# Ledger of designs, part 39: designed miniproteins, single chains

Each design is a single chain, and the fold is of that chain. pLDDT is the mean over its residues in the fold that is shown.

## One batch from the design tools (miniprotein)

Design m1425
Fold by ESMFold2-Fast:
Structure m1425 (fold): chain A 68 residues (1-68)
Amino acid sequence: SAVVPEVPWTPRGWAEALKTHVEQNAADKETLDDVVDQALRLGLLSEEEAKNIKTAQQLLDALDRRLA
């Protein structure tokens, strides 16, 4: 799996965990695509945001919008 924690689950907690994982581990497209899919399923990204994310930086920017 791309990220934990599983509990306690909050949108902020998941966004922070996904952001940290991307910053440390998004060295390849497969990892990036997996994290985008997970964030979309968690409701942290819109479908429009998810389909437009092609780089780790774009994903980080999208997650930052959920935190602020």
Scores: mean pLDDT 70

Design m1426
Fold by ESMFold2-Fast:
Structure m1426 (fold): chain A 70 residues (1-70)
Amino acid sequence: SKEQQELSFRILSLLDRHGPLTVSEIAEALGVSQSTARRQLRILEARGLVKREGRRYSLTAFGRRVLAEL
């Protein structure tokens, strides 16, 4: 949906600007529930657009290229 595409763009853009962030920090910054943020981050991680190190997510090189095309 457009809402899922917008959320994906917002997550990738946030990680590009602010570096590695937790699910809680992403949810707070975007005004969504932690469950919504966690579900979307798992999808983006499966697609290779974000990576997780410990509790924090960051943008991959591939994710940065995809963000530039949006």
Scores: mean pLDDT 87

Design m1427
Fold by ESMFold2-Fast:
Structure m1427 (fold): chain A 80 residues (1-80)
Amino acid sequence: SHMHQQQLQQLTQEFQKLLGEINKLLSKIKDKKVKAEYTKKMNEISEKFQDAVLNNDIKGMQESLKEMKKLKEEIKKILS
């Protein structure tokens, strides 16, 4: 449906915005090992999101977006 396509586009835009924000935060991490660990977590969540998109799984996209929001908060805490 047209509404389903709109939800997919909105979730994708939110995810891309959040991904950009996380990449900016990751660039502030000076410890290479810590940066690599959080980059790996970001990539794993991104793969889950891409799989959900391929399967037209709105719930999976929402769950991945929630995981990415949690990752952003974790990175903020280590930068504090």
Scores: mean pLDDT 88

Design m1428
Fold by ESMFold2-Fast:
Structure m1428 (fold): chain A 67 residues (1-67)
Amino acid sequence: SMEEGKKETEKLMSTLDEEAQEELRKLTEINEELQNNPDLSEEEKEELLEKAGEYAEKLGKLLNEKK
């Protein structure tokens, strides 16, 4: 559920390094924009999806190095 997703995000942020927290914050911001902004154009949605992919990749790399 959405509530579980937010709780998971907050938990991750508390355990992540500053760099990973920033990437997660940017990813969350983009996801909220995509879900809550009905005025986004098709072009804007594509741009946000590309940015979300980049931030997700960076976050994934940072999380994998957390071992």
Scores: mean pLDDT 72

Design m1429
Fold by ESMFold2-Fast:
Structure m1429 (fold): chain A 61 residues (1-61)
Amino acid sequence: MEEKEQEAVERSYRNVAENPERFEKAIEEVVKDFEERGEDGEPVREQGLKLRESHIKKAEE
């Protein structure tokens, strides 16, 4: 059970580290969708960028 969870997490970290711009673009698309609906996308952008940096740092280990 835990092994499969660890594999999924490591895969996520590696994917973000290999293509950080792609992840950032995905965050911007979500933010744009929120803004188009008249909702505040800023918290989504902040949370996504923080998550991106965390994944990159974790993959570098």
Scores: mean pLDDT 70

Design m1430
Fold by ESMFold2-Fast:
Structure m1430 (fold): chain A 72 residues (1-72)
Amino acid sequence: ALEEAKKALENGDIVKAIQYIVKAVRELDLTVEQRKEIMKLILEAMRAYSKGDFDKAKENIKKAIELLEKAK
């Protein structure tokens, strides 16, 4: 799931990247605090995407992926 999220982001597929991040959150043994922070970043990415701010959406997705990689 995490590797698929990274590939989706590289291909510019914001929606798929978010879907794979959500799947990675479910597969990893994360603390409540880590899960909340990642979910906050996903929600901010979705909001940016809906407003057409793709750069901000990508930034939030990259931060979520970084937190997931650190949690491994």
Scores: mean pLDDT 80

Design m1431
Fold by ESMFold2-Fast:
Structure m1431 (fold): chain A 60 residues (1-60)
Amino acid sequence: SLILRAKEDFEAKTPDELSFKKGDLLELLGVVDEYHVLVRNLKTGEVGLVPKKYLELDES
C-alpha cells in the first residue's frame, strides 16, 4: 500500500472528512476525485476523505 504523510494540520469540515496532524501517516485507500483521496490514519485507524494538497509520499 502507499503511505502518505500529512504536510500540515487539517480539521474536518464535513462528516466524510478526516482530521489529522502534521506528520501523521495516512494509508492511501483510493483516489476519489482531482482534489480528494480516501485514507486511513495509521495512528487512529479512522478512515475518511482528505484534500490531496495537504499530503505527500512518505519516503522515509
Scores: mean pLDDT 83

Design m1432
Fold by ESMFold2-Fast:
Structure m1432 (fold): chain A 67 residues (1-67)
Amino acid sequence: KYLERGKELFEQGKYEEAIKEFEKDLEVDPNNVESWRLLGQAYAKLGKLDKALEYFQKAEELERQAK
């Protein structure tokens, strides 16, 4: 449910609150690729491009390990 709540907040433009929910999801499931990607997108919306890139790279690394 943290992931779905984070998505709702993201759609409302509440990026800082969305980040908090995605972080909670990752505390429960640290391999959730979707949560890492959404963290990257939220940080990109906040203009934190270096941090966004780090999270996108983490998501890609996890997808690569699953193949």
Scores: mean pLDDT 83

Design m1433
Fold by ESMFold2-Fast:
Structure m1433 (fold): chain A 64 residues (1-64)
Amino acid sequence: STLYRVTLVSENAVNLTTGEVYGVGEVLTLEDLVINSDGMLTGTDAATGGRVLAGASGVEIEEL
């Protein structure tokens, strides 16, 4: 599966599985990245295996 580097530029991200909140300036490695028409980003955190949710407009995405 494709891995993505996701940089949190202006918004927090939430790991829905662990309850962890990632702050502005943090970098996540996400798998199976999906952005819906509402501007919400979801993916699987490579470190925890948890489901991450963020606003897509507040992040920078790079395919690895």
Scores: mean pLDDT 85

Design m1434
Fold by ESMFold2-Fast:
Structure m1434 (fold): chain A 56 residues (1-56)
Amino acid sequence: MLKEIAEELRKKAKELEKQAKDLLAKGKISENEAQIMLGVAALLEGVASWLEKKAE
């Protein structure tokens, strides 16, 4: 269960990162807004790594 949750969080983090970069490239969001989205994605990756370690 924890390992599956971590995997889903990593997947969502990568989707958010991709979305932020795409929206920034299209000029639909500011650089500051993209940085916030990337920060949230990094936090999700961190939580996923912690959950994976705890599941061991």
Scores: mean pLDDT 82

Design m1435
Fold by ESMFold2-Fast:
Structure m1435 (fold): chain A 63 residues (1-63)
Amino acid sequence: SMAELRAAALRLAALLGEAKVLEKLGPDAKITTEQVSDTVVRTVGENEEGSVTVELTLPEGLW
């Protein structure tokens, strides 16, 4: 179903954003993921040294 595809896409976007944040900030980073729009997921990581933001765009027609 469309809802299942959207859920899968959101989960994948969250995992990819998290992986990118961990690559830059290390495994102790505090990670927050939010949906900015129907097609954009933002992952923000923070640690003692700073923050990193990763935005991933979902395909139109899926969301």
Scores: mean pLDDT 78

Design m1436
Fold by ESMFold2-Fast:
Structure m1436 (fold): chain A 71 residues (1-71)
Amino acid sequence: SAAAERALAQARRVLAGARGLAASEPDRARAAADIELMRDHVLRLLRKHGVPQEVIEEFEAEFDRLIAEAR
């Protein structure tokens, strides 16, 4: 659906921001905490708009990897 496609596009933009934060933020604890908030927001957005579970799990895994890298 158009709503799911818009949610997915927004999720990709947020994930790109999280990657930038993980790469450039000198406060590693702050980076991890901010990426956790971004993760929660993206997962809620994707679930709300009916994105398939396998795609949601892929985003969850990517965010969890970034959080681990930031720590």
Scores: mean pLDDT 88

Design m1437
Fold by ESMFold2-Fast:
Structure m1437 (fold): chain A 60 residues (1-60)
Amino acid sequence: AAAAEEERARVLRGLEELRRHLSPEQYARIAARVEALLAQGRYREAGEVLDREGVRLLTA
């Protein structure tokens, strides 16, 4: 579905953005959690995880 594809694309873009700001270990942990959610079709929850991590970095 178009909506699911858009959410997935948004999640992947967010993950790439976070990759630039995180240590390899922190990135691996977050990426594993996001990938698990994507595998379960939980695209919205995956996006929310990335949004929370992104906000935390931008407000640090």
Scores: mean pLDDT 75

Design m1438
Fold by ESMFold2-Fast:
Structure m1438 (fold): chain A 56 residues (1-56)
Amino acid sequence: ALELAIEAGKELDKLREEGKISEEEKKKYQEQLETLAFAGDEKGVRELAEKVKKEV
């Protein structure tokens, strides 16, 4: 869960750097990933990470 959340966070940073998402979108996804990771919801973290990558 945590490792997947870290990887997804790096993907969010890349998307923001490329201008493909707004700062607000990045913050929203980052908060959701952190919440899921703290809850131990590895499946939720994985699904959200995949969704973020697809929004590229």
Scores: mean pLDDT 74

Design m1440
Fold by ESMFold2-Fast:
Structure m1440 (fold): chain A 70 residues (1-70)
Amino acid sequence: AEEAEKYIKKAKEAIKNGDTDSAIEYLQKAIEAINKLKEEGRTKEANALMNEVYELGVEVGKLQLEKAKA
């Protein structure tokens, strides 16, 4: 869980700074860590963390759309 939470935090910081490229990279690393948790049988923790990743992915998409309109 610690590895996934670390990358989720880094993705949130990147989103706050408008750095969509770094945010995408950190979300991908978070997904990799979450998949390891699923393989270990930690499915409840993995599902909760994956929901956070989906929410942050929506925020990244909105930022990319706003930049494209500028």
Scores: mean pLDDT 80

Design m1441
Fold by ESMFold2-Fast:
Structure m1441 (fold): chain A 77 residues (1-77)
Amino acid sequence: MYPLVIELLNELLKEDKDKDGKITKEELKAALEKLGLEDKVEEVFSLLDKDGDGYISAAELYEFLSDPEKLDELESL
């Protein structure tokens, strides 16, 4: 089980107020601050933002969730 991933996803869903399927770095920072991981914003964002476009898309999230190695990297933070 990946409790950090589950909590992060729940917080990101709350922060995506526009429901446009894009999560900004600022929304990720707000979610991570609630988890006590505000110092990990850049590390987590780089793991999720594969395209480097400054947003975490739904496609990037689904791709990340389908990769056990990346899930393990996030849980190790």
Scores: mean pLDDT 68

Design m1442
Fold by ESMFold2-Fast:
Order: structure tokens, then C-alpha cells, then sequence
Structure m1442 (fold): chain A 60 residues (1-60)
């Protein structure tokens, strides 16, 4: 869906900007969570990942 694609794009953008503030373990965890949510079409899961990424980037 358009909503799912927009959330995935936003997550990728924020993820890229936030990578310097994240440990390798956190990067791997978020990448797997993003992949599972996108594969399943889980909009709520994608929103959760986006919010976690936004929180981390804003604190950096």
C-alpha cells in the first residue's frame, strides 16, 4: 500500500541519518524489525520502528 511504502521510505531515511548514533547490535535489531514488518505489511510495526529511530536521532 502507499502508506506502507511511505513508512518504509521514511524509516530508511531516518535509519540512514541515525546510523552514527547506533551500535552494531541496535542497527541489526532495527534492520530485522524493519524487514519483518515490511514483509508482513505490518503498518503498526513499521510505525514503531520509525518512532524508535526518530527518538534516537533527536537525542543525538
Amino acid sequence: SDELEKLADRAALIYGAGRKYLSEEEIEKLAKELQKAAEAGDIEGLEKVVKELEKLVEKG
Scores: mean pLDDT 69

Design m1443
Fold by ESMFold2-Fast:
Structure m1443 (fold): chain A 72 residues (1-72)
Amino acid sequence: MEEEAKKYLDKGRQALASGNYEEAVKYFEKAIKLDPNNVEAYRLLAAAYRRLGDEEKSEKYRKQAMELIQKK
C-alpha cells in the first residue's frame, strides 16, 4: 500500500510540475486514500488547489497536514 501511495505521489508531483493541476489533485487524493498519514501528500494537494485558485480547499488541506504533524 505505501509503495502504491508513493507512485501516485510521484505522478501527482509530475503533473503539478507540468501545470496539470486538476490531474495533480486526482493523484494526490489517491495517494491520501492509500496512505492517509502522508503529510507530504496533503501539502502537495494544498499547493495544487492553490494553483487552481481554490483557496478554501488549499487552506483545508494545509491545516490537515499541520494536524498530522502535531499528532506525531
Scores: mean pLDDT 82

Design m1444
Fold by ESMFold2-Fast:
Structure m1444 (fold): chain A 72 residues (1-72)
Amino acid sequence: MLEETAELLEKAADRYAAEGRFNVAAQLYIEAGKLYYKLGDKEKALSYFQRAKELGDENTKKEAEKLIEEIK
């Protein structure tokens, strides 16, 4: 189920962020955000894309910014 997958990605992202693996966490937040958007939870999608933007490298930040603009 998409909701279950989104929750697993969110938990994995939180764990990688806690371990200092920020870009891996950012990529997982992007995937979780995409799934929340498909589930109709636009607010959660935006919050996870914002987290990805804060934690990710330049490429990940640009991807997150593009996704934020596309869904707002």
Scores: mean pLDDT 83

Design m1445
Fold by ESMFold2-Fast:
Structure m1445 (fold): chain A 66 residues (1-66)
Amino acid sequence: GAAYEEALRLVEEAAEALRAGDEERALKLPIQAFKLTPAEHRNEVAREASRLLGDEDLVVRAVLEL
C-alpha cells in the first residue's frame, strides 16, 4: 500500500543522506519509515534498510527510537 511504498522511499532517502555525510538525517528517515510501516511489513522494511544503508548499527538505533 501507499504507506509501505512511502516507507521504502524514506529508506532510499536515508541512504542518500548517509552517502552525503548527513548522519542525523540518515537516522531520522528510517525512524519515520518504521513508524509508517504496518506491523506485517516491518521485517521487510528492516531488511531493505540494512541492505541499502549497509549499517546495522544505524538500523538498530532507529528501532530503539520507536
Scores: mean pLDDT 74

Design m1446
Fold by ESMFold2-Fast:
Structure m1446 (fold): chain A 90 residues (1-90)
Amino acid sequence: DVGKESFLQLREDIISLVENGLKVYEEAIKQGKATERDLEHLERLKKAKEILETMKDDDLDKAMEVLSILSDITPEQLREALRADEKLLS
């Protein structure tokens, strides 16, 4: 299933983005250089990770929710963009 394969790749890419973000902000905290904004981003990334942990293989709505958290774009806007550019994820 091409759509499922594309979704699994998207999920892996999102997980990688969240994991890398967590490492960056955790390192800033360890160095005592974390700003209030960095702490806010860390909490957002923790929320994104929580959603990813409950997401099933074909849960595109959950994937869009995570992307919304990472980019401050609404899930509806992200769904519209993906639908325009990549119908295989539908």
Scores: mean pLDDT 65

Design m1447
Fold by ESMFold2-Fast:
Structure m1447 (fold): chain A 62 residues (1-62)
Amino acid sequence: SALEERARAALARFEEGLRTGDEEAMEEAQKELALIAVEDPELAQRLGAEVRRIKEELGVTT
């Protein structure tokens, strides 16, 4: 779906931002993910798990 495509793009941007230290990319991705979460709470739960996985893989603690 279009919403799932947007979610995948936002996750990819977030991961890239974390890897490169690009705060603007991370902020844009987080805003997009927040909008998606409002539209689809179930998808939001899965996205939260993916964000956590990405942070763990990159050694970033919240």
Scores: mean pLDDT 79

Design m1448
Fold by ESMFold2-Fast:
Structure m1448 (fold): chain A 83 residues (1-83)
Amino acid sequence: LSQEERDKIAEEAAEAAEELAEELIERIERGEISESEAVSMESAVGLLYAEAKAFSSRPEIIERAEEAYRRAREAVDRFLKEK
């Protein structure tokens, strides 16, 4: 893979992480998610963050994926404390 192709994969992973984190948060807010599903979705955001780091060293891409994962973790932690 070229560096341009690698950066594109990382960008797509970061975008997917942002979208999945947003969906997770919305489902928690609506009460439309189980505890096990919330943990599973958080793990998926973490894997997308790992993919972004594996394919790119660009801080702007990595920071986006990291922020998505941070938001997902905080939302799930809060959700689990309410049960």
Scores: mean pLDDT 86

Design m1449
Fold by ESMFold2-Fast:
Structure m1449 (fold): chain A 55 residues (1-55)
Amino acid sequence: RSIGGAKGAILTQVAAGQLDVAAEQAEKLAEVYREAGDDESAEEMRRLAEEIRRL
């Protein structure tokens, strides 16, 4: 699965201070994984978006 690459891109945006963009991308990935039936990856991305928004 390509989750490592997608997650890496989001974390790079967090490191660059692009928190809103990073959170939006994590939420979009959560929707994509949910539609693909990968509920576990969807939940991981949803939690990542919430953590970014708490920063």
Scores: mean pLDDT 77

Design m1450
Fold by ESMFold2-Fast:
Structure m1450 (fold): chain A 98 residues (1-98)
Amino acid sequence: SARERAEELLREGNIAAKQGKYDEAIALYKEALSLTPDGSRLRAEALYNLGLVYEKQGKYDEALEYYELAKRDYEAAGDEESARRAEARIEKIKEKMK
């Protein structure tokens, strides 16, 4: 199913990111986004992980964009704890951009 494929792509992306293969991780997470509906927790996880990868690359504008999208999808999914985690990342990125 699309959900099972998206979950597999997220796992593969997480492995690539852990190995520092950021371009590969980004491609895998973006493919997972194409398979997940707006407002889903699974899409929010892919968006949050894109934010983490861009942050590790020092691409703070892109990181901020993805964390803001992740926060919205976590809120839509009712995952207030993960939404707060995304907000904390947004605040930290804004501080780094000063």
Scores: mean pLDDT 90

Design m1451
Fold by ESMFold2-Fast:
Structure m1451 (fold): chain A 59 residues (1-59)
Amino acid sequence: SSNREMLEGILEAARRLGDEELAARAEELLKQLDNGEFVPASEIMELVLEAARLQAEAR
């Protein structure tokens, strides 16, 4: 799904930039999606914005 693709992108960016907390949060939401659990778009959006901020600060 689109949400899975966004979370996978966040996880990759977090691992690349060394943000262990962001990576753990993305992994948790991905596991919830894999289990068929509902993940609110607002939670995914918060992680998207955090990842974008980190990428902007990196270079």
Scores: mean pLDDT 82

Design m1452
Fold by ESMFold2-Fast:
Structure m1452 (fold): chain A 70 residues (1-70)
Amino acid sequence: MEEELREEMFRLLGETQRRVKEALEAGNEEEALRTALEAAERLARLAEEMGDEEHAERFRRTAEELKKAL
């Protein structure tokens, strides 16, 4: 279970990195920020499910910063 959640986190990170880069290359900074925000919120939930509170807190802080940038 934990290994499956970790694999999902890595997959989400890779997909998010690609989507953010594509949005930035298209000149759509707002879409890049929204994509990163959605990923940070989902990563926080996955970390909580894994019992990784340190990473969950980090992702939650990242989401808060991204909301302020929007």
Scores: mean pLDDT 80

Design m1453
Fold by ESMFold2-Fast:
Structure m1453 (fold): chain A 83 residues (1-83)
Amino acid sequence: MEKEIEELRELKERVKENLKRLGKEEGLEEALEEALKEVEEGYEKALELLKEGKITEAATSFTAGVIRAIGILIQARIEKERK
């Protein structure tokens, strides 16, 4: 359990670092803040599930948070094209 919790924390930090890099490259700083919030919320839910021993559900919850974060950046990029 402790090992899985630490691995999830490390993965979360790595994802946030990558999103920050992408957000800076695309000039999407405002959308990046919202995207990072989605990652943190997914992490918090996953952490709760991990504490219950629900490893698969935790992975699914965190992945969903990351997908939402990516979606925010994609949507912001589309809006930047002013369609």
Scores: mean pLDDT 80

Design m1454
Fold by ESMFold2-Fast:
Structure m1454 (fold): chain A 83 residues (1-83)
Amino acid sequence: MLDFRDPLHLRLASLEIYVGVLKAISKRNELPEEAKELLKKAEELIRRAREALERGDEEEARRLVEEAEKVLKEINELLEKAE
């Protein structure tokens, strides 16, 4: 089981799932170009965060996770404005 004392693993897993959902949506429905660019950026940050975590660099992984969370919030705001 994941160590409950390290929420970073859970945060990263949640981000990976959310990005997967957004990618599935984008294949069925066209996303705005800005959202597509942000999605690519989020995927890159998540990949780097996973690599940092696998190396035991928790500080770098945390920074990358926080940056990815900010990018995903920006995507969500763009999608909400597409009402």
Scores: mean pLDDT 77

Design m1455
Fold by ESMFold2-Fast:
Structure m1455 (fold): chain A 72 residues (1-72)
Amino acid sequence: MTEEQQRRALEEMFPEVVERLKAAGLSEEEAEKWARVAGRLALDLARNRGIDVRDALERITDSIIANIERSK
């Protein structure tokens, strides 16, 4: 997967990540902010470790949600 293809995949997944973060208790603004952070981390993880960017994004999003749940 090229960097361009990875960015496109992240853009396609962005709305779903935002909705999942909102469902976990974040405001819309916070969810959008954390979704962008998750996207950047997923791109770095995919590039450095050779994993699928979609899988990386899902793992990072799950970790963020788990952290939110532990903070309640």
Scores: mean pLDDT 81

Design m1456
Fold by ESMFold2-Fast:
Structure m1456 (fold): chain A 120 residues (1-120)
Amino acid sequence: SMNFERALDLYIRVLEELHRLLGSDSKPDRKVAEKELENAMKKYGLGDDASAADMFTATVVYSLEVMIEAGLTERLETYLRAAYRVAKREGYEDVVVPRLVEFLREQGLDDLAEALESLA
């Protein structure tokens, strides 16, 4: 669907921004990104009729959950900065930021939630 392709393009831009912030010139694997988006949609019960913003936000939240469960906590702030930058650049910040803040507070990551709110 057009919403799926838009959400995938937004998510790939987050991964590109993350790589840039980490000092890497590596290109994100589109097939891996597509699988993560599919997994996020399945986990959160999103169908093909979901908005691109909802699909994109679900994928970012899913990736944050995976990083937290894997103990990759040192990358969370950089990942959130990448996601915020893309959301703001593409005009999605008013949808994405409140949902990420809510998720972070539910995970007990209040300092990261406050940092993200301060960027708005």
Scores: mean pLDDT 86

Design m1457
Fold by ESMFold2-Fast:
Structure m1457 (fold): chain A 97 residues (1-97)
Amino acid sequence: MKPPSKEELELAAKYLLSLKNKPEAGETNKFAYKLGEKVLELLKEGFSPEEILERLAEEFIEEHKKISGKSLSEEEAKGAVEALIVNAAEEYKERNK
């Protein structure tokens, strides 16, 4: 998958942060909200999309191990985070068209 653009990261963060106001999704929304906050913080700090993806992958590895007890490789985590960011950006576009 092609790395997400800075614009896609911004849209993904907006979508993930919007989930804080939607209590129906429970624990999944809490994790998604935390990822959205992290993306926004890293964007404000001036990190590149590639650096943001790397840092999010590290966070995802930690959370996945905590929830499932399984260790993800860095490559698997990067792919999962990249897919999550792309999906979140697309959802934001669809809901705000």
Scores: mean pLDDT 73

Design m1458
Fold by ESMFold2-Fast:
Structure m1458 (fold): chain A 67 residues (1-67)
Amino acid sequence: GKLREEILKKIGEILSIIGEIFDLERKLEKETDPEEIEKLKKEIEELEKKKEELLKEMKKLSEELDK
């Protein structure tokens, strides 16, 4: 029960982050202000790192579920 719920929660968080990255990348494509461009790049970088961490956690939980 709980392990399945944690996996689903992680999947939801990852999907949310992917959507946010996609939206920020589209904003970056249209942005002309150098300061705002730098800010958007940093936000994307932070979200990519968070996504990677969640993917690693989800993989570990999935491996536990397969046992």
Scores: mean pLDDT 82

Design m1459
Fold by ESMFold2-Fast:
Structure m1459 (fold): chain A 65 residues (1-65)
Amino acid sequence: AAAAEARGQAARDRIAEDPEVESVEFRGDTLYVRLKEGSVSREVGTALRAIAIGIEAGFSVRLVP
């Protein structure tokens, strides 16, 4: 649905605002998030934020290595 696509794009853009995010792709019903390398603690926080945003928007979130 157009509304679901709009929510997915908004969630993608919001996740991409985090400077620790290398890239994010919205495909189907899933957000694929690649994190920048460098800090495990920082990466965990960024991953949890991305997961929370995706779930709240109604989508699955998958972290890409």
Scores: mean pLDDT 75

Design m1460
Fold by ESMFold2-Fast:
Structure m1460 (fold): chain A 66 residues (1-66)
Amino acid sequence: SLIEEAEKLIKEAEKALEEGDLEKAKRLLQEASRLVSQTDLNDPRAKKNVDRLKRLALELQEAEAK
């Protein structure tokens, strides 16, 4: 499902951020955001994905600002 694929991409983006691969993290977050935008946001899993994307986007912004 799109929700499960987005969850996988979000997990991979978190790992990329931890490893300092900001370019990979950015690409993964952009793809995950695209998938999430196609899901039903009334689904609790989709809402969780949106919240995780917002958190990771802030972490990426902080890492890029160094």
Scores: mean pLDDT 83

Design m1461
Fold by ESMFold2-Fast:
Structure m1461 (fold): chain A 79 residues (1-79)
Amino acid sequence: MELLRKDIESTQEQIDALREEAEKRNDEESLRLVEEAEKLVDEARRLLEEGADPREIILLLASASVLLINVIVRHKVEE
């Protein structure tokens, strides 16, 4: 479970960085995607604390990562 905790921490760091970038760009859609990713990470953290199935936690983190990739692509393409 230490690896999943590190993955949650790394994903949260990406969320914080992408939120700051989206705020500086005034990109409301990117902010919305970041907020959805944060909700998924928060649920993954809750499931980790409850000792839930690691596969459910991994799926939530994967879903959050897809949303964050969309933000990264938006920021690169719309430059």
Scores: mean pLDDT 82

Design m1462
Fold by ESMFold2-Fast:
Structure m1462 (fold): chain A 84 residues (1-84)
Amino acid sequence: MERAEELRERARELAARAAELAERALAETDPERRKALLREALRLSAEAARLYVEAQGLEGTPEAKVEEYRAKIEAEYAAAMAAL
């Protein structure tokens, strides 16, 4: 279970960085810089979500549920990126 804990720790770090970039984007007045910050925030947020799902799989979440969560993460990431 240490591997799952390591993945959750890394996911928390990435999620924190994503939140920081998203806040910076809200304060950014230049549209191009704002989009760049939001794209990076979304990328880090998606990576964090993928690591959380991997940790859940290692802790006994059924493979079908893990794949469902992965599909949802990728769909939400694609939709968010397209909305920029």
Scores: mean pLDDT 86

